# Ledger of designs, part 40: designed miniproteins, single chains, continued (2)

Each design is a single chain, and the fold is of that chain. pLDDT is the mean over its residues in the fold that is shown.

## One batch from the design tools (miniprotein)

Design m5363
Fold by ESMFold2-Fast:
Structure m5363 (fold): chain A 60 residues (1-60)
Amino acid sequence: SMADRLAALKEQIDKNTEEWIKKVKEEAEKRGLTPEQIERLIQTVKDVGEALKTIYEVTA
C-alpha cells in the first residue's frame, strides 16, 4: 500500500539521518568545533531529515 511505502521511506530517512549525524559529528570533532557548534550542526541535520519526511508525506 502507499501507507506501507511511505512508512518504509520514513524509516530509511531516519536511518540515513542517524548515519549522517555520526559522520557530521566525527568531522566536526576533527575540525575542533565547539560543543555548541556541533550541537547546532546535528540539529540542522535532524531538521533536514524531518523536512524530507514531511515532503514525502505531503506528496504520497
Scores: mean pLDDT 87

Design m5364
Fold by ESMFold2-Fast:
Structure m5364 (fold): chain A 91 residues (1-91)
Amino acid sequence: VTLTLLPDGPSTVTWLAKGSGPGDDHYTLILFVNGRPAAASPPRHNGDLIVTFETEPGDTVEARVYRVRKDSNAGSVQVELLASKTYKVLP
């Protein structure tokens, strides 16, 4: 999994993550702004995860990538943090 930050304008932050893995793995990208969850991508088995969120100057943005696995026999979901990246929005 690779995280890439693309600036998408003065108040918008776009985070790209490539999710790939074995057939049963799904990946989601979640953005936290000032320590609070703000936006999330749909879960995907394979492909790019993109989340865009309008931020204010001076905000701290943390992107977290999770691997989600469903145990079909137990009816449970396992969630693992794979990567995180923090970005400070410049004034």
Scores: mean pLDDT 72

Design m5365
Fold by ESMFold2-Fast:
Structure m5365 (fold): chain A 109 residues (1-109)
Amino acid sequence: MKKEEEVKKELEEASKRKEEELEEEREASLKTVPEELHPVFEKYVELVKKALESEDYKVPLSEALKLLVDTMIELDPSRREQILREGLRLAEYLSAEEAKKWLEERLAE
């Protein structure tokens, strides 16, 4: 259904969508993160933004995602499985291979 000019623009938009999705997820996560942990979450957002600017962005992105997941589980252990599943989906979307493997191992117990 898409024409060649739309396909080329879609590839460029995919990179921008990753940045916009991260900002939206930041806002959503802040609603569930206690005020005491906002500095940790802000550091995660900084690391993710720096990762997106770097050629080696996938490694810092995996570490940032692991930090976010661990922090969220510490805040609400009753939601561990949900947090791990959402983290895995995010890791797949961001192509964060190390975080994806870590999350899969945690889900398997």
Scores: mean pLDDT 64

Design m5366
Fold by ESMFold2-Fast:
Structure m5366 (fold): chain A 69 residues (1-69)
Amino acid sequence: SMEEEARRAAEAARAGDAEAAARYVSKLLGQPVSREAGLGGGIAAAFALEAGDSGETAARGKVQAARRG
């Protein structure tokens, strides 16, 4: 599931593994992302999951915001 990919991205980001975070965020979005975008998405997912919110929504929003800014 996409939520499971977000959870894995969050775990990779907590471990400081930007390459793994980018891999999982790429699966979540269905397109390649940079190590920086992957780490940012994973960090956003981690905070959302701790708050009881959707990791998928947080990761998608973070990557989209970074691309526009």
Scores: mean pLDDT 82

Design m5367
Fold by ESMFold2-Fast:
Structure m5367 (fold): chain A 70 residues (1-70)
Amino acid sequence: SVAAALQKALADAEARAAAADAAMDEGIAKVKATYSDAHAATMEEGKAFVTARYDAEVAALRAAAEAAAA
């Protein structure tokens, strides 16, 4: 069904977003260890931008899944 397909897409999107977040945290930690807190802070700003985009996509898929289930 459309609702089941959207629920699967939502779960897959959430898993990808979590994996991307973990990879970003690893990168930021490495930059902090290699350079400085200032460089890590710049990467944290970049992470916030990317995370907001993924959160928006997940929220849109969740809304679509809820609408299809209703």
Scores: mean pLDDT 79

Design m5368
Fold by ESMFold2-Fast:
Structure m5368 (fold): chain A 67 residues (1-67)
Amino acid sequence: GSIQLNLDRQTALAQIQSIAYDGIKTPVGESLSEDERERVRWAEENPQEALEYVDQLNQQIQQQLQS
């Protein structure tokens, strides 16, 4: 339903923001490329665009599961 979709979007946004903040504060991304770190910062600055990216990834995962 509509409520569940809104909840999922808010949760994804919160997760992206948490990962962005944690990645910047802690050296968790020592093995991560500079491109990955830039993407994390971009997600923090542009949460709506990051949400759309996550939605696309989720759709691709679901499509792969439906063989």
Scores: mean pLDDT 56

Design m5369
Fold by ESMFold2-Fast:
Structure m5369 (fold): chain A 92 residues (1-92)
Amino acid sequence: LCSKLTPDDKYWLSKSGLDFIKEELKNCETKKPKEESKIKSYAEKYEHPLEALALAPPKYTVQVLAYRCSKGDKGACSMLKPWFQTFLKTLS
């Protein structure tokens, strides 16, 4: 699991507020990203999580969803949950 996610993805996912993601990542080392402000900028620019997803560079997609979910965006959380579950399923 830990080797299949970038350090930045691990950080933002661990901060998403979803307990099951936090539990899966508990043994992964997480470090604060160098460009935290960039993720916040993408996440806060758009009202809808789908807009943030479509318009952020693909490398930031998961990070933007995790940030929005951590701020109480139920739409972002509802998108992040099935994405992470599918991701875990592909790691078998």
Scores: mean pLDDT 74

Design m5370
Fold by ESMFold2-Fast:
Structure m5370 (fold): chain A 64 residues (1-64)
Amino acid sequence: MPPSDDEVLLSLVLAEVGAIRALVPKERQREELEALLARVLASVTDPALKAEITAIVREAIAAL
């Protein structure tokens, strides 16, 4: 079965978080992660998907 649009979006968010953590200087990673969260939440309307994406990005920020 092909992945749902939600599964694709979650995979892309995880990939972008990984890219920020690997490529962005540590002192700027928080700003880039917060910008990613704001950008994604602006395009997502499903409350459950918003909660999952928010948890992923907040966990990444907390790990800094």
Scores: mean pLDDT 80

Design m5371
Fold by ESMFold2-Fast:
Structure m5371 (fold): chain A 82 residues (1-82)
Amino acid sequence: SNLQKLADEYKKLAEEYRKKAGELRQKMIDSRNAYLAALAAGDTATAQRYRDEMLRLSKEASEAVKKWLDYQKKANELEKEM
């Protein structure tokens, strides 16, 4: 009972971080498109801002993926004990 509940909680956390990683990846694509548009317009200040945003989002996406995989591993390990 307690192990099953904990495994289900880890699965839920894995799914939440999977979804967050996908949302962050979409924001990175949007920021990349905005960066390219700013470069084409010669707006170097706006381009720099979007470049920095892409780097921040990339780091956050990597962290979300790591948590997604870690929670999947924890859920799978608990299921082996059940």
Scores: mean pLDDT 88

Design m5372
Fold by ESMFold2-Fast:
Structure m5372 (fold): chain A 80 residues (1-80)
Amino acid sequence: GYQQVQSASSTVTVPPGQTGIATFTPTGLPADTPVRVEISAEGDGGRLSTTEDVGGGTPVGLPLHEPGTYRVTATVYKAV
């Protein structure tokens, strides 16, 4: 199973003619700690998500190609 250990929310605005990126870095964990990071973005450009298995301190990015304002949620899980 997985246990949620971190969660964060933010807002990202992508101007017309540009791409954005929603980035989250798991913090407070040793670099070698395996975690699962889920990032979701919802807003004017629709709903996008990514899920990546990374080490603690490794940034995870979700590209945002459509202009607009997005609500971004990042959640970190540890295997238990």
Scores: mean pLDDT 80

Design m5373
Fold by ESMFold2-Fast:
Structure m5373 (fold): chain A 65 residues (1-65)
Amino acid sequence: SEIEEAMQQIKAAVDRLASLVKKVERSGTHITVELSPEYLEQALERFKKAKEELEKLGLTLTVVE
């Protein structure tokens, strides 16, 4: 499903950027990702696409430092 595809996109982004992320938390339809400041820009670009897809499905994604 589109929801599963969007979730997989975030998971893949987190997995690939594991060295650049500190923490991933989920609460219902809200997902929060904590990133290392020095790599925030590159990670945000990737998560921006996933966030757009999730928002179309009624989910939310928040990225923090």
Scores: mean pLDDT 64

Design m5374
Fold by ESMFold2-Fast:
Structure m5374 (fold): chain A 55 residues (1-55)
Amino acid sequence: MSKEEALELQRERILAAIEKYADNPVVVALGERELEEIDADPEAAAEAYLARLEL
């Protein structure tokens, strides 16, 4: 899996979680924060995601 592909999948999962749990302000706020972190440092976010897949 490429870093770009990993980032796209991570973004999609976060957006899906925000939509699914829209009534939960904590989940929405955490999801929005994670999206901001991905936008600020996409390389670090991709590396963290790929590292989790090895577990």
Scores: mean pLDDT 75

Design m5375
Fold by ESMFold2-Fast:
Structure m5375 (fold): chain A 67 residues (1-67)
Amino acid sequence: MKFEILEELPEELKKEAEEAKKRAEEALERMRKDPSRVAREIGRVLRGIGEIVDLYLKAKKQEKLAA
């Protein structure tokens, strides 16, 4: 997985995004080991990606408040 948006996140939010990345990679490995759970694990991966996107959007909003 690639999280290019991490470059633009504040340092503290980057740490949270990195933890979300780790959880998403673990979900992908479960999907590889047990394809029968693919649909369920896809939901987890998509949720993790959504959290990273949400952190990025929050970071942009905080920049306006901090300025």
Scores: mean pLDDT 66

Design m5376
Fold by ESMFold2-Fast:
Structure m5376 (fold): chain A 62 residues (1-62)
Amino acid sequence: SAAEVKKAALTTAANLLAIAALIPVSSKEDRKQDVEGARKLNEESGNDPLALKAVEEAEKYV
C-alpha cells in the first residue's frame, strides 16, 4: 500500500540520519543509493511533505 511505501521511505531516511556518526564504516555510494531510493518511494506514495523533509535531511549525510 501507499502507506507501507511511505513508512519504508521514512525508515530509510531515519536510518541514514542515525548512522551519520558511522560514516567511516559506510560508503558514500551506499548512502546515496539509500537516499535516492527513499526519495523515489516517497514520490510513488504521493510526495508526503514529512517524508520529503526526512529525505532532504538525510541527503546532508551522504
Scores: mean pLDDT 69

Design m5377
Fold by ESMFold2-Fast:
Structure m5377 (fold): chain A 60 residues (1-60)
Amino acid sequence: SLIEQIQKIKDLKDVPKDVIQAAIDEFNATGEVSAESVGKDAPIIAAAIQGITGKSIKVI
């Protein structure tokens, strides 16, 4: 699962699953990940999703 792949990243291992799920849901709906929705880890989570999926992601 995408959540499990993201949680294997050392910088994101302590991020709650609900925060990662919120980022994935936002990305699937809009193509974006926002700091408003997922906090300060938005750029790292976006980079992880981009690296795993190969899709371009905008951080807002």
Scores: mean pLDDT 79

Design m5378
Fold by ESMFold2-Fast:
Structure m5378 (fold): chain A 62 residues (1-62)
Amino acid sequence: SEEKEAKEKAYELAKKNGPDYVYNYIYKKDPSIKNYAKNGAELLFKILEGDKKALELAKKYL
């Protein structure tokens, strides 16, 4: 599914570069991410747990 692909991509990028890499990558494109997560670890957790808004940002920008 599209959700599975977004989760796998976020996990792979975080594993290779650290979770803050994923956060900063999305933040450059959409600073509103700061309203949903305070750092990369929280963002990654929310994406993997299926948070609707975090997944939407991951699908759109990753």
Scores: mean pLDDT 85

Design m5379
Fold by ESMFold2-Fast:
Structure m5379 (fold): chain A 85 residues (1-85)
Amino acid sequence: MDAQAIQQVDELLERMRKLEREAAESEDIEKAEKLLEEVRKISKQIDELLKQISDRQTRNRYAIEAVGIEMRTMAAVEDLRLKEK
């Protein structure tokens, strides 16, 4: 049901934001890459839950937020990769 799926997405988004912060603050590329993998796994779980949300506006807002977190986490890893080289 929508309410349960929305609550689960909110919890997963909070977890993704914590991982994004850890990746951005990390100076270890291997640690940052593992954090990105966790973000990607959570993003996949969110995609499945979004299929259970009937309201398109809510679904789209959560999808955009999840993609944004993943993209920013990728950027943090790439910045570390460029600095390491």
Scores: mean pLDDT 83

Design m5380
Fold by ESMFold2-Fast:
Structure m5380 (fold): chain A 96 residues (1-96)
Amino acid sequence: SLKDLIEELRRELVRALRQAGLEEYIPEFKKAFDLIEKAALENPSDEIVELIREALRHARAGDLKGALQVMIKLAEILDLPEAKELFERILERVDA
């Protein structure tokens, strides 16, 4: 189900954040991700499902940067500016 796919993505991204030494972002990340999950489940489209699958492929491959870039696109499409801003801040730390 879409919900199971989203929950797997959450787990893989939290794991990737810990492995990257970005544990300080996990509480904010979980709150932003809860908004993403709610919005995606309320308006499931093929585009949203494909972006979730793309983010999950990057996360499973250990590509946190690639996963975050897809999460930024997803937050933008879902009109969640606070989630987008957080993912952009985390991405800047990965690139440092």
Scores: mean pLDDT 89

Design m5381
Fold by ESMFold2-Fast:
Structure m5381 (fold): chain A 57 residues (1-57)
Amino acid sequence: SMADLSREERIARARAIAADPAADDRTRLQVLWEILSSTDLSEEEKAELTAALGAAR
């Protein structure tokens, strides 16, 4: 998908996937890449979301 998500939509998606214990590795990796590739997120926001996505395992 080449649809651009808003900053808020990407953060909400990352938090939703981080909170979902049933989310598969492929989905987590995709969301992690979306967060790390974002130019409009702070380093603190990226660190928070990256830790949350990793800690759910």
Scores: mean pLDDT 76

Design m5382
Fold by ESMFold2-Fast:
Structure m5382 (fold): chain A 65 residues (1-65)
Amino acid sequence: SERERKLQNVVDFLRQMGLDLAAVSRLSRDALFARLLVEPEDQEAALKKLETDYATLKAYLASQA
């Protein structure tokens, strides 16, 4: 769907720009989503997607330790 594609684009953009998820706390959420052209109604879903992907990555890295 358009919404799912938009969420994936946000995640992919952060990865490609070398921004870790800690960068989201340094940039205001509104400023970040304005740069990514994410509509206000999609911002909460985009954040949940980012949090899920970060948790998955952290779990993977922990399994390698």
Scores: mean pLDDT 56

Design m5383
Fold by ESMFold2-Fast:
Structure m5383 (fold): chain A 70 residues (1-70)
Amino acid sequence: MERDKIAVENTAKEAREVADQLEKLGLTEQAKKFRERIDKAVEISKKDPAKGTLEAEKVLQEARKALEDA
């Protein structure tokens, strides 16, 4: 569905914003890895929206946990 593309892009945007916060806290390597993983999830979503969305959600959850632990 067209909504699946919007969902993955919104999740990717949120994950990148969390990565930006991690970078501001000095966790530059963690921020870089989360950005690389979210970019890969977006690429996966172009061929398989369901798999891409699940991967993007996992990255967002892990990034949020890293920010809470910081």
Scores: mean pLDDT 80

Design m5384
Fold by ESMFold2-Fast:
Structure m5384 (fold): chain A 66 residues (1-66)
Amino acid sequence: VEIEVAEVDGVFIGVAREGDLRGVGVGETEDQARARALASLEQFKTLTGKRREDALEMVALAEELL
């Protein structure tokens, strides 16, 4: 799993990548953002159909903020 973290105005945004899967997390610290991004990625693995589609759309919006 690959994790990237960026700081935007004192807030950390993390994006976790595993193949075609993406997870996003926001936190007050880099470690917090990483942990939340990983949790989001694991949640994506359990999503199917429309719920997965909606979640991917939200992640794409978050990635545009980086």
Scores: mean pLDDT 73

Design m5385
Fold by ESMFold2-Fast:
Structure m5385 (fold): chain A 100 residues (1-100)
Amino acid sequence: SSKVEKLEELIQEFGEAAKQIYESDREEAIKILEEMIEKVEELIEFLKDDPEVVKQLQAAKEHLERAKELVEKGEPMEKVLEELKAAMHYLLQALDLLKS
């Protein structure tokens, strides 16, 4: 399924992005988070005919936006990583729904 392939590609890119955020400065981390938010928004539009999947993707986006706010405020990396972990959970839930 092209839908499954697109979401699997995003999940792989998300894992790579999360590692980069850990190794980056604040400005680079914000840029990476903005790029990931944009990719999730594009996937929401692509999958708009699947409302249950869109709900999971919207939840992932909300956690990414929260991670960005934490970075902008100079909050500890541990808080940022918890939001990224939550976003990943919702991306994996979206994938499970598409495979069902």
Scores: mean pLDDT 88

Design m5386
Fold by ESMFold2-Fast:
Structure m5386 (fold): chain A 100 residues (1-100)
Amino acid sequence: SSEIEKLREQAIELLEEAAEKFKESNPELAKKFEEIRRKLEEATTVEEIEEILQEAVSLANEAYRKYQETGDEEYLEASGVAIQVAIMAKEIRDLLLKEE
């Protein structure tokens, strides 16, 4: 599906931008975005996309918790990016389910 591929490309680009943005200031956070990006590039099944959705939701929750603990706006921004990726992963999953 061209729609699935477009969403995948947009999510990958968002993850790459986040990994690069946080690379020097928060290497641990950058690694998590890079790991999700790598998994998304290789994901072909509904189950694999659902795992990515859960990882993105988990990262969003973890980053927001860190923001509450530290006041560091980088974590708030990271949480926002992770939420956007989760929404895109959900849309990809829903489109894949519709094709079956």
Scores: mean pLDDT 89

Design m5387
Fold by ESMFold2-Fast:
Structure m5387 (fold): chain A 67 residues (1-67)
Amino acid sequence: SDEEKLQLIIEGVENVVKAYPDNEKAKKALEAIKKAKTAEEAFEALRKLSVGDPALESVIAELEKVL
Protein backbone atom coordinates (compact mmCIF):
# COMPACT_ATOMS: atom_id res chain seq x y z
CA SER A 1 0.00 0.00 0.00
CA ASP A 2 0.99 3.66 -0.29
CA GLU A 3 1.08 3.95 3.51
CA GLU A 4 3.47 0.97 3.78
CA LYS A 5 5.75 2.46 1.08
CA LEU A 6 5.74 5.84 2.87
CA GLN A 7 6.69 4.12 6.14
CA LEU A 8 9.62 2.33 4.45
CA ILE A 9 10.90 5.61 2.97
CA ILE A 10 10.59 7.46 6.30
CA GLU A 11 12.23 4.61 8.27
CA GLY A 12 15.16 4.44 5.82
CA VAL A 13 15.93 8.15 6.17
CA GLU A 14 15.33 8.12 9.97
CA ASN A 15 18.00 5.39 10.23
CA VAL A 16 20.49 7.69 8.43
CA VAL A 17 19.64 10.60 10.78
CA LYS A 18 20.08 8.27 13.80
CA ALA A 19 23.46 6.99 12.52
CA TYR A 20 24.70 10.45 11.40
CA PRO A 21 23.04 13.05 13.68
CA ASP A 22 25.21 15.87 12.22
CA ASN A 23 24.07 15.16 8.63
CA GLU A 24 21.95 18.25 7.89
CA LYS A 25 21.10 16.94 4.39
CA ALA A 26 19.54 13.80 5.90
CA LYS A 27 17.55 15.93 8.41
CA LYS A 28 16.22 18.11 5.55
CA ALA A 29 15.32 14.99 3.55
CA LEU A 30 13.41 13.57 6.55
CA GLU A 31 11.50 16.87 6.99
CA ALA A 32 10.61 16.93 3.27
CA ILE A 33 9.41 13.30 3.08
CA LYS A 34 7.23 13.73 6.20
CA LYS A 35 5.43 16.57 4.36
CA ALA A 36 4.78 14.39 1.27
CA LYS A 37 1.18 13.30 0.55
CA THR A 38 2.13 10.11 -1.33
CA ALA A 39 4.99 7.60 -1.44
CA GLU A 40 5.81 8.80 -4.98
CA GLU A 41 6.11 12.43 -3.79
CA ALA A 42 8.25 11.35 -0.81
CA PHE A 43 10.57 9.24 -3.00
CA GLU A 44 10.94 12.08 -5.56
CA ALA A 45 11.86 14.51 -2.76
CA LEU A 46 14.37 12.00 -1.34
CA ARG A 47 16.00 11.51 -4.77
CA LYS A 48 16.49 15.27 -5.21
CA LEU A 49 17.88 15.79 -1.69
CA SER A 50 20.11 12.66 -1.69
CA VAL A 51 22.43 13.77 -4.54
CA GLY A 52 26.06 13.58 -3.37
CA ASP A 53 25.24 11.96 0.01
CA PRO A 54 26.46 8.31 0.04
CA ALA A 55 24.27 7.30 3.02
CA LEU A 56 21.07 8.69 1.46
CA GLU A 57 22.01 7.30 -1.97
CA SER A 58 22.41 3.86 -0.30
CA VAL A 59 18.88 4.19 1.16
CA ILE A 60 17.51 4.99 -2.33
CA ALA A 61 19.28 1.93 -3.82
CA GLU A 62 17.73 -0.33 -1.15
CA LEU A 63 14.25 1.25 -1.53
CA GLU A 64 14.39 0.78 -5.33
CA LYS A 65 14.62 -3.00 -4.71
CA VAL A 66 11.35 -3.08 -2.71
CA LEU A 67 9.20 -0.16 -3.99
Scores: mean pLDDT 83

Design m5388
Fold by ESMFold2-Fast:
Structure m5388 (fold): chain A 87 residues (1-87)
Amino acid sequence: SPVEEVAEILGISPETLRKILEDAGLSLYSTLEEVAEALEKHGVISKEDFLKAAKEAGLTPDTTLRQLLRMSEEVKEKLKEAVEKAK
């Protein structure tokens, strides 16, 4: 499932990600900036650290979760590693 793949990249459970997205009114069409704000509010990672990790992976704050899922495995792995190091 797309939610399970995003949760793996973020290093959180799919249940945690679903709750965060629902509580914030976000979807797979939401931007990494919007997701970063929601992750910070839920104590997962700071907005600054998440957006820095995204930049290191070659992503922009306006990239959507759906666009992220269509990126190469190398980009997804770089984001996963950068997020894990920032936590």
Scores: mean pLDDT 88

Design m5389
Fold by ESMFold2-Fast:
Structure m5389 (fold): chain A 87 residues (1-87)
Amino acid sequence: KKKELEKLIEEIKKGLKDTAEVKGIPLEELVKALIKAIEAVLNKENIDEILENSDEITRVMLDYVEKLVEAGLTDEELKYILEELKK
């Protein structure tokens, strides 16, 4: 399971780099938006209120994180991804 999580983190990092290149957005901004999205989901905050007050990129990242949870990712796995992204 931990190796699968490491592979997912590598896929996420590659996806962020590819998105940064295609959309002309700094990689750092995409990483910050993803971190913010994961923190919002982990804190069990009102996602609708967060979406209303978030920029376009943060909203896209929130939708992505919600889809990961829907696919069966646990809070512990999300927390691990969050800590790896902060390094």
Scores: mean pLDDT 75

Design m5390
Fold by ESMFold2-Fast:
Structure m5390 (fold): chain A 116 residues (1-116)
Amino acid sequence: EAEELVEKIKERIEELLKDNEGLREAVINKIEELYKNKDYETLKELAEADEKEFKEKVKEMVVEETKKLNGLKELSEEEIEGMKKRVDYLLNYKRSKEEDEKLREEYEKAMENILK
């Protein structure tokens, strides 16, 4: 069942990115896009990937979403490598308490504006 694949992948993303809400949201949006497009083969590959492969695929999804935020401007391979390195840093290093508090406040403020 495709919904089971999506749920399994979301659980893996929540665990991998539990301390990085912005990246988690971007990756979850990509997974939901794959489901809407009926790309069940890619969803199956993600659900069955080992932890190392899964992490690399998540990095690629974050880079792809970042490319979309730059509109029609395509990123060079060098810029893509720089983005992957930045994502890897965020996934492997703990942010300072001050940075985490600031991101939490921005998230709470955004949610309050959306729910109103």
Scores: mean pLDDT 68

Design m5391
Fold by ESMFold2-Fast:
Structure m5391 (fold): chain A 78 residues (1-78)
Amino acid sequence: GAAEAAYAGAVVGGGLLLEEAERRGEPVVGKRLVKKSGDLEVTVEATEEAFVARVKLGDEVAEARVPIAEVRRLLASP
């Protein structure tokens, strides 16, 4: 459901933001990713401590906040 999509968005989108920041030599804080596809809208934002993903799937909405350290850990040990 939307809650699982929000968590996945925070992890996958956060990973993409981390990769882009590292590749460009930029801080990840303040980076944002938005994806819209049909009824699905996903927004991922990098704060100092966490990635915040907001998902809208039709009338269903969910938010997940995943620590940056957790995303880094998941990427290092899949």
Scores: mean pLDDT 81

Design m5392
Fold by ESMFold2-Fast:
Structure m5392 (fold): chain A 93 residues (1-93)
Amino acid sequence: SKALEIFRRTLRELGYPEETIDRRVEEIEATARWFSERLGIPLEEATREVIKFWLSLLLGIYKSELKTTKDKEKKEELEKKIELIDRAIEEIE
């Protein structure tokens, strides 16, 4: 799946260890299968929507941290992570 490859790459660029990435992919695949069956949509479409939703939640967390962070270096790191996630969501079509 192209969407799963983009997701794996994005988590790797965000600094997640491979074990965590594998676990998150398994969670995405299980959730996408459940939604595909319930909504009657193709599995790949469900996979894209679940990944976009998951990345949007992570984006919200980083944006929340950015609002409360006073440290300049941490702000720059968070802004870079936000940009990486925004780009990944746009690439998942």
Scores: mean pLDDT 88

Design m5393
Fold by ESMFold2-Fast:
Structure m5393 (fold): chain A 64 residues (1-64)
Amino acid sequence: MSPEELAREVVERTGRTLIGGAVAAAVLAHYLGLSLEEAARIASRHSGVDPELVKRGARQLLSL
């Protein structure tokens, strides 16, 4: 599964919100081994949320 396809799937299930973007970025980083920067950039495109906010949210999720 491509990073774009996975991000789209996660955002469709969680919503086009900061939480949805953060979850998508966390999944991309954890499952596909992408950097948080790259994961947040991709998740931002699908969620419509600022990539810096998405990156911060994903970092918090990954530290849980």
Scores: mean pLDDT 85

Design m5394
Fold by ESMFold2-Fast:
Structure m5394 (fold): chain A 93 residues (1-93)
Amino acid sequence: MSEEIAKRVAEALEGRGVEAVDRYIELDDKALELGLAKLGTPPEEREAILALRAAIHARLRALAEAHPELSVRELLARLAEELAPAAEELEAA
């Protein structure tokens, strides 16, 4: 990944509220698109992965609106806890 993107992501993770989450989402989407392009991911798979990430980002933004006192890092931890049961089910299947 670009060092510039990584630095901006680190800065966004320490931010609080919807504005910081929006900044993180923009950087995360850009990093993912660059990663998928570098790996030569087929367009149909890329679209599916981006759609799933967009849904996750929408949830993260909603959490930021409900909890403006939490940092992006803390919101990501909360989102991970919400998604952990589903991830465990997928691993068990």
Scores: mean pLDDT 73

Design m5395
Fold by ESMFold2-Fast:
Structure m5395 (fold): chain A 55 residues (1-55)
Amino acid sequence: SMEAVRERAREELRELLARIRALHAEDPGLSPPAPKTYPELTPEELAEMARELVA
């Protein structure tokens, strides 16, 4: 279902943000700083951010 797909995108974004934070901690010049806590976004917005992040 589309709802399951959006939930997966949300989880993927959460994992990607954690990885970006880890990379930035090791080398601050490698990537921009990630927020300490991602905002409460709609599933659509979260999926959009995930696509933007991995593109």
Scores: mean pLDDT 63

Design m5396
Fold by ESMFold2-Fast:
Structure m5396 (fold): chain A 105 residues (1-105)
Amino acid sequence: SVKDKILKIDELVKQGKIEEAKKLAKELFGSILERGGPELIGEIVENVLLFGSKEEIYGFGIAIGLLQPPKEYIEAAMEKAKKYASKENIDAFLRGYRLGLEAAK
């Protein structure tokens, strides 16, 4: 499932297997980030932050950070999500996202 793959990305990053984590993140979200534009990315981020567990949200954040989408797409998604998602879920996503960005260097 997508959930199991998201959790696997977190595990791979913890193991220092960054290239494997990037490949899996690209398989899951690469086409969405390339073709979906900011609106579709925003909808996916919103749904994950509303309905995902903290572990899923964190792992999803890592996956998105590893793929390094345009910063403005993530900023737009966060402006929308903060109206509906809990602060704890937003914080979990942002922690994962920042880790993914750092790992992608």
Scores: mean pLDDT 84

Design m5397
Fold by ESMFold2-Fast:
Structure m5397 (fold): chain A 80 residues (1-80)
Amino acid sequence: MSPEEKAKEALERIEEIYKELKEMPEDADPLKKAILMFSMMGELQTLELLARKYPDNPVIQEYLEKAKKLHDEALKLLKS
C-alpha cells in the first residue's frame, strides 16, 4: 500500500467517525462520544506522521488538512 493510500484510509476513517458523531442524539452516552473522539485522534496522528515523513507530498498534506478541519468541526459539534 502506498503512503497516499494509507493517508486516504486514515482520512476515510476520520470521515466515518465524524458522520457517526454528527448522527448521534444529544442525549447519547458521553463515553461513546469520547471513544469516537479518541479514535479520530489516533487516525489524525497517523496522518500527521505520514505528512511529516513525506513533507513534499501534496496529496498527503491535503488529506491532513481535511482531517484537521473535520476534527475541528467534531469538537464544535460536541460543544453544541
Scores: mean pLDDT 84

Design m5398
Fold by ESMFold2-Fast:
Structure m5398 (fold): chain A 70 residues (1-70)
Amino acid sequence: MSELEKKFKEISKEIGEKYKERHDERVAQLRAELADAPGWEVAVALFRLTADIEDEYWKELQKKKEELEK
């Protein structure tokens, strides 16, 4: 395994842990905010939240990968 691959794996793990914590916190907050909302509305909001966090995660991963490869 190259040194760049090793560094990327370590960075990927750290970013993954950071976004997992953020996702868990935002899910808990959203569920509290939507406690009286119909289930489909909660499902849509959770899907959007997960999609937004996944997009941010992949953008940060891609940026870090480019920094390591350049």
Scores: mean pLDDT 78

